# Designed miniproteins, single chains, continued (5), part 7

Each design is a single chain, and the fold is of that chain. pLDDT is the mean over its residues in the fold that is shown.

## One batch from the design tools (miniprotein)

Design m16213
Fold by ESMFold2-Fast:
Structure m16213 (fold): chain A 75 residues (1-75)
Amino acid sequence: SLEERIEEFKEMSDLELVQKLTQMLAAADETASPEEVEALLKMIVETVQALQEDREEGLKKAKEFLEFYEKVLES
């Protein structure tokens, strides 16, 4: 579930979190449109930038990535 993935993310380092999002993007590439893949990639970049400034803002951006990722998989 979304909540279980967020709890998992809270236990990860910044690097581990970014690596996990990148792996999810790679998996989505098989089912997502090019536009959806680009949007997910931009969200990873935003997450990295947010994590460098504030861990909680980074986790918020990672949650936005998860919400969009779930919608892509349901389409």
Scores: mean pLDDT 83

Design m16214
Fold by ESMFold2-Fast:
Structure m16214 (fold): chain A 59 residues (1-59)
Amino acid sequence: MVVQARRAIDQGRDDEAIRLVDQAYRNGMSRSQLQRLRDHARRVGRDRVARHIDRLIGQ
């Protein structure tokens, strides 16, 4: 799941990335994995995905 979400971010597929992140979060993705994914999305300019992950973290 994390690998697939990161690939979607890298490919610019924001809606797919958000769906995969939500699914992984429901399946117990750790806070550290969410933070890494958020930081990666922010670095590559996927602001919508980064903002969505920030909301899931509560930060």
Scores: mean pLDDT 82

Design m16215
Fold by ESMFold2-Fast:
Structure m16215 (fold): chain A 72 residues (1-72)
Amino acid sequence: EPSEEEKRAQMEARLRAKMEELLASPDPYRQKVGELALAALEAELAGTLEAYQEEVEATQREEVEEIERHLE
């Protein structure tokens, strides 16, 4: 039976292949999905996925606050 490390490596390889396929697509929506998915995978492998998610959430929060300020 494959170890958890082997299963993870196989899954990562398949995900990378799918993301590359999306990035090579002429469909701009698929390209965008591939870019976001690849960025998330790279962040996870680097152990920075949590920090990446926090940064995205902080940026979105700042944008909402800016809109609210203009509506006050």
Scores: mean pLDDT 67

Design m16216
Fold by ESMFold2-Fast:
Structure m16216 (fold): chain A 68 residues (1-68)
Amino acid sequence: GPAAEAQLEAAKEEIERLLVRGHIEGLSMEEMARRLEARFGVTLPPLGPDTTPRELMEMVMAELRRRM
């Protein structure tokens, strides 16, 4: 419903901010994945060698949608 869509959009914006901050801090994609798992209470599959920040965000969003 509309409330769920608003929560997903807010989560997406927070994920984008965390990815930018992690990049500035020099974190690896794996370290960013672990922080996102802890923040959102999700479990992600192992990352591929070419996983992009966009793909990582989509993986987190997929887990959040699955729990709704």
Scores: mean pLDDT 82

Design m16217
Fold by ESMFold2-Fast:
Structure m16217 (fold): chain A 113 residues (1-113)
Amino acid sequence: SVTVTESGGGTVAAGGTLTLTAKYTASAPVTGVIWQIQRPGEPLGSVAATAGSQSGSGPGYERATASFDAAKGVATLTLSNARLEDTGVYYGTAIEADGSYGTGAGTPVTVRE
């Protein structure tokens, strides 16, 4: 089983850097992390993901980088050059080697000029 606790939300200035952290506890090695955004009236959008040495970002989120430190049990999302449309609730998901996963409760982020 995987438990995820998120932090680092709040208000960010447009053009600034957003950093979100998710601490996780897992019963097996974590091999990947996925970050998603929920906006009002929209389905969950892909922000960034990393698995082993591979990483990727969702459309419009080429400014995003996802990473995790398995020794510390910490996943991090860094989003540079924040835009007003980056406002939403961010969810971090940690995935174990067997494919089981846990998702955080969601971290609200507001981007303002």
Scores: mean pLDDT 82

Design m16218
Fold by ESMFold2-Fast:
Structure m16218 (fold): chain A 76 residues (1-76)
Amino acid sequence: MTVTLTALLEVPREKAKEVEKILRESGATNLQVFPLPGGRLGITADFPSKEQAEKALKRIEEELGAKVVSAVIEPK
């Protein structure tokens, strides 16, 4: 089932491109990335499944040392 991910990450702004790359490699479409104050990054993206969205977030935490402050995965 297609899902929409809305997430707030704590990650250095210079890693925004790496975040985008991981999301796209994990099947993200309609990807939007928003730099926010205080070393935070907002993301919204569609994924083919909840499992792909969860895998993308885990990769971002493990590969980039990012913290997922909040994440909402909703059926589309």
Scores: mean pLDDT 81

Design m16219
Fold by ESMFold2-Fast:
Structure m16219 (fold): chain A 90 residues (1-90)
Amino acid sequence: VEEVVEKLLRLIELGVRKKKEGITELPPEEVAKVKEDLDFIAKFLEENTTEEEKEKIAELMKRYEELLLEGSEQSEIEKVKKELKELLEK
């Protein structure tokens, strides 16, 4: 389960970095890695989460992205990361 949390946070952080730096294209190796991570996360969520948990995860993912994009306080960022981890790890 540690792997799914790590992959999820990494994907959100990558998305934020792309938006902040205006990166429109990733190297082919990174594109392949992103697709693999997305497939892994999607399957994990389908097999291991309820509809209610999926909604909460989606909300927290969006909140994490918004906090990173806005350059919010580290304490707020860490709080959202902890909530995501708790939902995914149980």
Scores: mean pLDDT 76

Design m16220
Fold by ESMFold2-Fast:
Structure m16220 (fold): chain A 80 residues (1-80)
Amino acid sequence: SAIDEIIKVIEEIYPKFSKEGQKILEELIEWLKKNPDASASERLLKIKEAVDKVEEVEDEKEVLLFREMANKIAEILQES
């Protein structure tokens, strides 16, 4: 399923983040699991909200990694 693919992408990048960044990713995963019927647009909005939060707590290199992850997730959602 698209949600399982998204979670795998997040789990791959997870260990590269700080504790604060990891918490943001955990909250995103929990939201995705609790909202399996959410539209692709709603999921993209939540991913964008997580990107905005990461930009406040992580350095620029980690923010770029998160943006690359978010773009990969957006591609999965567009194919679903």
Scores: mean pLDDT 75

Design m16221
Fold by ESMFold2-Fast:
Parts: structure tokens; C-alpha cells; sequence
Structure m16221 (fold): chain A 89 residues (1-89)
């Protein structure tokens, strides 16, 4: 039950992230704003690196709930930052 809830929360955060990213990519591609694109890319690279480390922890750990919850928290923070960037577009 706790594992199922954690997996569901992560899937929801991933789905929201994909929608926000799609809108951000379209807006950035249309404007060719290099400063905005650099800020966007930096945020994604940092988030990807942290998620890779958490992915390894999930794979190796038998208690998957804590690393899943941390991954969800990181995605939620990233979504908020991306939404702020979108509001400026």
C-alpha cells in the first residue's frame, strides 16, 4: 500500500513534468532565447543527475519507498521552477 502510493505519486509527478516540459520546449524553441534556454537546460541537467543517483538507490534498496518519495519531491520542486519560467514566457 505505501509502495503503491509512492509509485503513483512519482508517476503523477512525471506526467506533470512531461506536460510542463512540452510547453516550455515549444515556447523556448519559438523565441530562440539563449539565456532562457541555458537556464532551462541547467535545471534539467541538475535534476537528471540527482534522479540517476536516486534510481540507483531504488534498484539496489529493498526499501523502495524512501528513495521514491525523494524522487517525487525533486520532481515537484522542478515542476514549480519550470512553471515560474513558463509564467515569464
Amino acid sequence: SALEAAEQALKEAEAELQEVLQKAYEAVKASDDEALKAQFDQLLRETSKRLEELGDAIRESEDKVPPLEKATELLRETIEQLNELLSQL
Scores: mean pLDDT 81

Design m16222
Fold by ESMFold2-Fast:
Structure m16222 (fold): chain A 87 residues (1-87)
Amino acid sequence: MEEAERAIEEIREYGEKAAEEARKLSPADAGVLAGVAIGQIEARGRETARRLREEKGISEEVVERLMEATREISREIQERASEHIAA
């Protein structure tokens, strides 16, 4: 579904920008930014899934793919923040 794929791309772009900004911060501030970004990514994923189900009647398979992508992007942000903290 094009709308779900677009949402995944938007969430990924947001996560990439957050990761880039985090690398410019102190380890402590990077951790805080990563936490905020993960929360926003999860909220956007849930809102998009709700909208697609209610407005488009999208299948559970598409919703699960969106949520799985949201979890993966969140993990990537956490890993990048952890690398910066360890450095």
Scores: mean pLDDT 75

Design m16223
Fold by ESMFold2-Fast:
Structure m16223 (fold): chain A 87 residues (1-87)
Amino acid sequence: MEEEKEKLIEELGERLYETLKEAFEKEDPELAAKPEFQEALKEASLEYARLFVENLENPRLSTEELHQEGLKIFEKILKEKEEKAKK
């Protein structure tokens, strides 16, 4: 059911975001404090969770390919947020 899938994606994305945010706050608190970084991390975490769940339902990507797509999503979103922050 699509509604159940969206709930799972939201829950996974939120958990991933909180985990990564905590890790970045510990390793690079200056970067983690930037609003554009937090926005990008949150949005990328949700998009990665969606890709992960969709890959579970219909396996198209290997673990390596899934990680590469996750990095591309994060880089694209971060660049978009940084461009908006400059204006």
Scores: mean pLDDT 76

Design m16224
Fold by ESMFold2-Fast:
Structure m16224 (fold): chain A 90 residues (1-90)
Amino acid sequence: VEELRRRLLELARRASELAARAADLMAAGESALEELREVIELAEEAARLARELAEAAREDPELKAEAEAWAEAFRAAAELARELAAQEEA
């Protein structure tokens, strides 16, 4: 459980850094496609780990609810990054 939590936080940190880089590139009129694709991959992996954490936390309803909320947040982030990547390729 603690290791899954640690991995989730690390993935969130890396995704956040890449998302900030992508925003800077887009603001400069440069391609952010590679950064957006990495954000998608990290967010999808984080969503999977959050679901695993929710399953492992069956006897901790507070942690389970938090993990389920993280899974939804990471799924939404992956979808947004996909939309932005599609616009970049267009």
Scores: mean pLDDT 79

Design m16225
Fold by ESMFold2-Fast:
Structure m16225 (fold): chain A 54 residues (1-54)
Amino acid sequence: MLKEIEQQIDELFKQMDQIDKDLAAGKISKSQAREQILKLVGQIIRLIGDQIDL
């Protein structure tokens, strides 16, 4: 379970990198990038929280 959670977290970080690239390329607005990053951070916190609480 821990290794699988770590892989999911790594995938979420890769999505954050893509958001940064899209923002730099002007494909999304600064507000959209912020919103998407906050959602991804929330998912990471959930995954880490589930692991810590176990």
Scores: mean pLDDT 77

Design m16226
Fold by ESMFold2-Fast:
Structure m16226 (fold): chain A 110 residues (1-110)
Amino acid sequence: SEKKKQLLESVKKLKEIVNELKKEIEKLGGPKELLETLEEIEKLLNELEEKVKNASESDIPKLEEQIDLLGQAIALLKVAIENWKNKEDESLVESDLEAAREYIKKAKEI
């Protein structure tokens, strides 16, 4: 399935972004909550990769939605990490982290 191949490529790309962000946070001694949230996303992406490999065509729309939601969570975490690096107000980092966690929750509920 061409769509299945595209979803596997999307998951691989998101896993690479998460790994890069994790390394950056670890190198800079960043907030534990950001690292833990990235680790949760990494676990979910690993689970989704296996689900996509074993998916029937009828499973594809649900898996695509889960991948898209995790992509949105990663984008918010990237903003949160940048705000933390720039020593912006703590409330901005916490707000983006909370929004990212809501996308993770939605992905898990699908």
Scores: mean pLDDT 90

Design m16227
Fold by ESMFold2-Fast:
Structure m16227 (fold): chain A 94 residues (1-94)
Amino acid sequence: LTEEALKALQDGDEVTAQRFMDESKARKLMLEGEKALNEGKAEEAVEFYQKAVDTDPENSDAWYNLGEAHRAAGDYEKAEEYTKQAEAILNEKK
């Protein structure tokens, strides 16, 4: 549990606390995906990054990494789609 999630929970803000917990979980899934890509397991990396975007759909890095994993797996159409999704999320935060 992050300090930010714990503080939000203490303040009664369960939504913010859940968001910080989801961000932490997505980060761990992204590290697992990176490890799978480094081992040449592109399909396994897709599964980890897919879980990361499902857990924290506002994480542009997770969408970008999902695109890279699909490109490594040979799915260039989905790679471009997910890269565009990452760019859209990044632009919304400006």
Scores: mean pLDDT 79

Design m16228
Fold by ESMFold2-Fast:
Structure m16228 (fold): chain A 104 residues (1-104)
Amino acid sequence: MQKLIEQMKAQLEAVVEELKPLGEKAYELAAKGTAEGEELKKKLEDLAALAMSYAPEEDLSEKSKAALKERGLENKNITDEKEALLAIMEALHKEYGVPLPPAP
């Protein structure tokens, strides 16, 4: 079990590192008013909202809860870190084609 959590953490960190330069570029492109920049910004905002939907409710600000409601997302209130990471990785796989970590 611990080995699976470590592998998932490494995979999530790799995905975050790949998305980091896209995040900065999306903001720059959105500032230029391009269609590509607006699409990248929306994808990043959707990804952030999805991540927030898996956070423990006690860790969410009132603004975060309002943002989830506006996007029609329910907070799943996942307190188990392993379940939260699995759910995030599955969602990233479905929406962005990120490969799932190898099964144990």
Scores: mean pLDDT 65

Design m16229
Fold by ESMFold2-Fast:
Structure m16229 (fold): chain A 95 residues (1-95)
Amino acid sequence: SEMVRQLLELALEHLRDAIEALKAGDLSSAISHVRAAIYNLEQAISLETDPEIREKLREALRHAEEALRAAEAGDASEALAHLKRAIELIEEALS
């Protein structure tokens, strides 16, 4: 679906922006971007009809939610690890 692809590409941009915010020490910006990515992932999951892709997106969503928790706790290292894993899973879903 073109709409699912667009939502996933928006999620990827937000997750990448969150990583740059974390590197800059801007936790509030990172949290905002992760929340936007979570919203886009939830919308993509609701529209995705392929069960294998949907499960991969649910795994990406779980990592994005863990990144949000880590960022809110001030654990930039843990947040970064989860953001990278979420990006990897979304890229696999798009391939």
Scores: mean pLDDT 93

Design m16230
Fold by ESMFold2-Fast:
Structure m16230 (fold): chain A 92 residues (1-92)
Amino acid sequence: MLAKIRSNLLTAGSFARGALAFPEYRETLLEMAIASAKLAKRLAEELGHTEAAEHVQKALDLLEKARTAPPSEQAALIDEAVEHLKRAIDAL
């Protein structure tokens, strides 16, 4: 089960980084990152990985802010979200 949480967190991070690299697909890639992170959070909560779930929630809050933020702020928000996804993996 840990492998499924880790896989979804890595997928979320990859889509979030993709949103920085490919601005024309940014909205779609952020939606995919959010969806993968939500699934990872749900699985982490179901398995009692409370610290990992808290880091994923912080990443989700940042990714949602990035969707409506000006381009000048989006990169910093996405980078911070990716850092929280990494901390979630480390907490597993």
Scores: mean pLDDT 85

Design m16231
Fold by ESMFold2-Fast:
Structure m16231 (fold): chain A 59 residues (1-59)
Amino acid sequence: IGTIKKGQKVAVPGSSATYEIVKREAEANGATVVDYKTVADAIEAVRTGEADLAFVATD
């Protein structure tokens, strides 16, 4: 996965197949996961500065 730093906010769609994995990795690195309704919302949060990173995946 990508590099997650302590104190970062990671945007992830709650319906993403990787949500639980990203949440565990972020928390292990001292970061916070914020769930969003859609992939577009997660990306928008990074663009506006509400989050530092976005991880998105679809099956």
Scores: mean pLDDT 72

Design m16232
Fold by ESMFold2-Fast:
Structure m16232 (fold): chain A 105 residues (1-105)
Amino acid sequence: SMEKVREEARQIISSVVGLQIWAIGEMIDKKASDEEIARINAILSGIADIVDKVVDEYEENGYISEEFLEQAVAELERLASQLPADLQARVQEIIERLKRFAEMA
């Protein structure tokens, strides 16, 4: 149903935002350098932008093409590879949710 698809989109976006807020907070608490915080924040913002583009693609077309999804996943995996292992695992969970979202469309 459209209601279920929209709710899943909202939950994926909320998961990305929540991860970014949590990760930056943890780095501040651990007294990470301003440079490291800025670096991780930029990567997580890039991930959020790609997730937003996938959701926008669905809203515009009513579906997500296999080529579009493949390119988005590849870019998400490239960005995630630059993160610490714990953040990589959480981003991988978001990627898997995004793939399932595309199958619902």
Scores: mean pLDDT 87

Design m16233
Fold by ESMFold2-Fast:
Structure m16233 (fold): chain A 60 residues (1-60)
Amino acid sequence: PLEEMLKRIEDLLKSFEAIQKELENQRAQATALHQQSVALSRIAKDFEELLKKLEEELKR
């Protein structure tokens, strides 16, 4: 029957949309993690520079 086929198509579309949203969310999380990694690297470099300045002051 046509009605049953149309309902099946609707169910499949809903499932597809749900999976798409989940994948998009996971992709966004991966991007956020990558950006956090870059930020940490920058903080580490700034901290290293501060430590070098402290060492120089202590050697005086």
Scores: mean pLDDT 84

Design m16234
Fold by ESMFold2-Fast:
Structure m16234 (fold): chain A 85 residues (1-85)
Amino acid sequence: MEEARKLVEETMERIKEIARKTLPESDAQLIEMLVESAKSIANQEGAKIESMIAALQMVRDTLERLGIKEGVEVAEEAIKKLKEM
């Protein structure tokens, strides 16, 4: 569980950096808010790997809609690792 939470946290921070470098400020702020909401879900007491995967999938879908290919790839790699846990 700690390894899964750490992976989610590191992945979400990477996604925020990508959004800030790639998107206009307003869109980057929306991604940051979404990421913080997803991190909150993943960090809830008793959160399961399935909840962490769902949180990453929500972020991935938003990044895909915005055309942020690098962010999508980062999220998908983390989802794959979580599924192997």
Scores: mean pLDDT 80

Design m16235
Fold by ESMFold2-Fast:
Structure m16235 (fold): chain A 87 residues (1-87)
Amino acid sequence: GRRRVMQSMNQIPQISVQYGYWSVSQSQSFRGGIRQSIRSSRNSQQMIRRVSQVIINWQQNVRGSNMSPSVRQGVYRYVGSIVSSQL
């Protein structure tokens, strides 16, 4: 269900804070974006799109550079696999 999708996505920000790569504030903002995307989505396709956009936006901000279309498509496939396995 939606709770399991959220739990899977929350591991990334937790690990990033633990290793000092992200601040607590950055982690909380990312988790908030994921939670809002899951909560506001009406179907699996919308959830995949919204969750993927949160990940892409935060990774681009952390890297200071835009993702290529192929890398963005990889994020969509990764999120799609999680959503499909949990919903």
Scores: mean pLDDT 70

Design m16236
Fold by ESMFold2-Fast:
Structure m16236 (fold): chain A 71 residues (1-71)
Amino acid sequence: LSEEVKEEIRKLIEERTKDKGLSEEEIEKLVEEALRVLEALTKAFKMEVSKGLIELAVDIALLDYEYEKRK
């Protein structure tokens, strides 16, 4: 994945979590998780990276984070 895709993911995560008081380390963990989800989606479905797919990967990573936080 390109550096530009990683930066787009980071910006989306920061925007969606700005009110949650997450540390820089926690944000980087979410970025890495979203990248893993994006890679899994592109590999499994033979899909090209798109803005919608990036947004979906971020949404999945954030849902996973909230689910783990509640366990």
Scores: mean pLDDT 77

Design m16237
Fold by ESMFold2-Fast:
Structure m16237 (fold): chain A 65 residues (1-65)
Amino acid sequence: MMAEKKALVEALGEQARELGAASVEFKDDTVYVRLRERTPGAEQAADMAAGLAKALGLSFEVEVL
């Protein structure tokens, strides 16, 4: 369901922010991850978001600020 997908992306967004991602956003069947810099934690957050997007059948985009 849409609510379940959104909840999973929001939970991942909180965890990814702890790991150094600037933001995680779900829009138009795409998971957008924005990183302030490439640190081990930020890379881990991007990998987690990519894995979740693939599991949910969504597109994935990563942007380094």
Scores: mean pLDDT 70

Design m16238
Fold by ESMFold2-Fast:
Structure m16238 (fold): chain A 108 residues (1-108)
Amino acid sequence: DKQKQLIDTLDTTTKSVTASTDAAAELDPAMAAEFAAARDDTVARLTASKELIQKDTEAGAKEGIRALREDAARLGALAGRSSIAGGASLGVAAISLSVASVSLENLL
């Protein structure tokens, strides 16, 4: 079931992004509020993408791919402004989003 695989990918990505951004906040407390806001925005977009996939699997996945790429770039830019340790953890979140976008393309 293609729809299930797309949703499972986004659920796994949500878990990975949450863990990595939470770790980044612990490693760079000065940036913790910005990391929390970025996490919350990213999780909200992943949730919206899952809802779109339920309504129209192909259109929802295509919009999800676009959102994942934008969020990966945003988190990557934020990592560049962070401490080395905090930025490295946030970079893992950005990579997870990029990998998810490729996985969604391959499932379409």
Scores: mean pLDDT 84

Design m16239
Fold by ESMFold2-Fast:
Structure m16239 (fold): chain A 60 residues (1-60)
Amino acid sequence: KEELIEELRRVVDEMTEAAKKLYEAFKNPDKYTPEEIEKLVQELKDLASRYRELRERLRA
């Protein structure tokens, strides 16, 4: 259970970083390509999926 909680915290931290990068990309569009933005969106989606999986495991 402690391992799952620690992993959940790691995923949340990674989601926060990915979200910050997306906000910075929107503020500085000249510094980012559409492909880079798509990659950041995909990373957030993957992390959100992992977060849901870990949350369900904690409930079990």
Scores: mean pLDDT 80

Design m16240
Fold by ESMFold2-Fast:
Structure m16240 (fold): chain A 65 residues (1-65)
Amino acid sequence: SDEVLEKLAALAERLPADQRPLFGEAMRAYVKGDKEKAIELLKEVRARATPEQQAELDEVIAMLK
């Protein structure tokens, strides 16, 4: 749990400003225990992410499963 939030927080610092609201929703879904919704929202962020960010998002998504 803590490691997932730490990785998400670090990734958020490198995301463009326009991606941060959607990413914030994903983090809130995770904190509420809604892993399915968190994964869906992270996949939406991934669709707009750079290849480097996609690799890190894939790692976090795997940790949530």
Scores: mean pLDDT 80

Design m16241
Fold by ESMFold2-Fast:
Structure m16241 (fold): chain A 74 residues (1-74)
Amino acid sequence: SEEEEKLKENFIKAVKTHVEYLKTHRPDLSEEELKAEADRIIDLLENYLKQKGYPEEFIEEFRKEAKEEADKVI
């Protein structure tokens, strides 16, 4: 649905924004540490989606896209 796609886009944007913030604000962090932080946030959002009853295929697509998009800004 349109609402589901918008939620996915907003969550991906939140992950990217967090990583970009850390990359800019915490220059002491390695690329590996930035990836670990992205994975942590993605896991939290995935668990939220599971608790809200979103379809497994939607959650998997979110995880895949979020990881790909976060990696682009690291």
Scores: mean pLDDT 87

Design m16242
Fold by ESMFold2-Fast:
Structure m16242 (fold): chain A 69 residues (1-69)
Amino acid sequence: SAEQIRQVEMQLVIEQLRLVGDMVDKLIEARRAGKLTPEVEKKLTEEHKKQADELLAQTQARLKQIEAS
């Protein structure tokens, strides 16, 4: 239903914001520790991208199940 799709889309937004917050917190911690190098920044952004891609794939699979029902 349209309501179920909207709920899944809202949950995706909430989880995306959580992942951004986690990345920002890790960047702040690395900076505070004097360990924020280009290599560390790249690793943290690549980790975030992987988690975001996994979240999107899971959300797309769930939406397909709703459409099939």
Scores: mean pLDDT 86

Design m16243
Fold by ESMFold2-Fast:
Structure m16243 (fold): chain A 65 residues (1-65)
Amino acid sequence: SDMQAERVGQAVKDLTGKEIDRESAQKVVDYLQKGDYEGARKEIYKATGIELSDEELEQVKAAAE
């Protein structure tokens, strides 16, 4: 949803200092909804150049609900 993508984008920005576009944020939401947490981490790395820790990825998961 639009709200999930916005929350995920904000969480990624708070953790990495980098904004991701809405398409990248939506892909992260889609991976998280599938339970593909490594896919979500790789998409964030592709978009930001920063690899999230497991703890940081849990914050992104919480933002996606």
Scores: mean pLDDT 84

Design m16244
Fold by ESMFold2-Fast:
Structure m16244 (fold): chain A 126 residues (1-126)
Amino acid sequence: AEDLLKGLEYLGQGNYEKAIELFEKAIETSDDLDIKIWSYFFLAIAYASLNNYEKAKEYLEKMLELLKEQGLRLEHYLPVPYALLKPVNGSDFDVVVFLASKLAEGYRKNNLIPGLKRYLKKKYGL
């Protein structure tokens, strides 16, 4: 819990390397499914922000696999507009990498990290 929330603070500050360390630690130290799902998601965002799209895709795929294993849908965690799941016409951009990049841009530009931290604390007791 604590490492996930601290990771989000560093992610919001643009300190992606420190955010990655904390999200990896959150996965290693927690058996909580919600902590693991959110940590994989934020790892994908952090790596996309570093232009490491291969790692971003890897972690987002790990999140989706974990959701599938538990019979859960992405919409249970992240209300993603359908438009964000479609690549722009004429783009060979991978949908997963495109989504990670757009979420990284949106969270930074629109200062969504404080609201997301508040949501996670309230909903998951983090």
Scores: mean pLDDT 68

Design m16245
Fold by ESMFold2-Fast:
Structure m16245 (fold): chain A 93 residues (1-93)
Amino acid sequence: MSPETQEMRRLKEGVVKLLREAGVSEEKLKEVEKYLEEAVRHLEAGDLEGAIEALQKALDVISEAEPEAKDPFLLASAQVAVASTLTSLKSKL
């Protein structure tokens, strides 16, 4: 497994945990997890553009969950983690 794929799996685990603790609904959590898993799959296939698109979709869902978050700091931490990874991947294009 590449270091980038391993980091993406760690991002998925960390983001899902932060959003669950922030009080995001199970529906939105499943949607975020789906897109983060899609990003992992794209990286395993060497599809950097697909991984970037999947991360952007995950970030959009996290932003939609902002009104339901009981802890806005944990939600913001999840947003920063995804956005930072997205920026890092874009720098490799």
Scores: mean pLDDT 85

Design m16246
Fold by ESMFold2-Fast:
Structure m16246 (fold): chain A 118 residues (1-118)
Amino acid sequence: SHMEEIQRRIRELMLGVLDELESLPSAHLVSNDPDLAKYPNILNVVPNPVSLSSIRARVESGEITTVDEFEALLRQMFDNYFTLYPEDSIEAQEVRELQAVAEALLARARAEEAALLS
């Protein structure tokens, strides 16, 4: 159907953002959820763990169907990182640069989603 075609294209937009972010060297800092067996107290600091891999799984499963939901998860991922790690670290600077790239890619994805829905 026309709606199934639109939803497939929106999913492809979100996966394209993830593919570009995952291609960057700094992506390793946010690529996987924390090991809760190794760090059980992490949920006391970040109750909703989010990573590039967990976002991808939720997009691929169809749980996340809009760029709005996708953007909210990416923002939560970055917020979690800056809650857990010192903001003056080299790694935090690399993640801030990754966040700037993500914001640019999201702006483009949002514009393309709006065109698909018009």
Scores: mean pLDDT 87

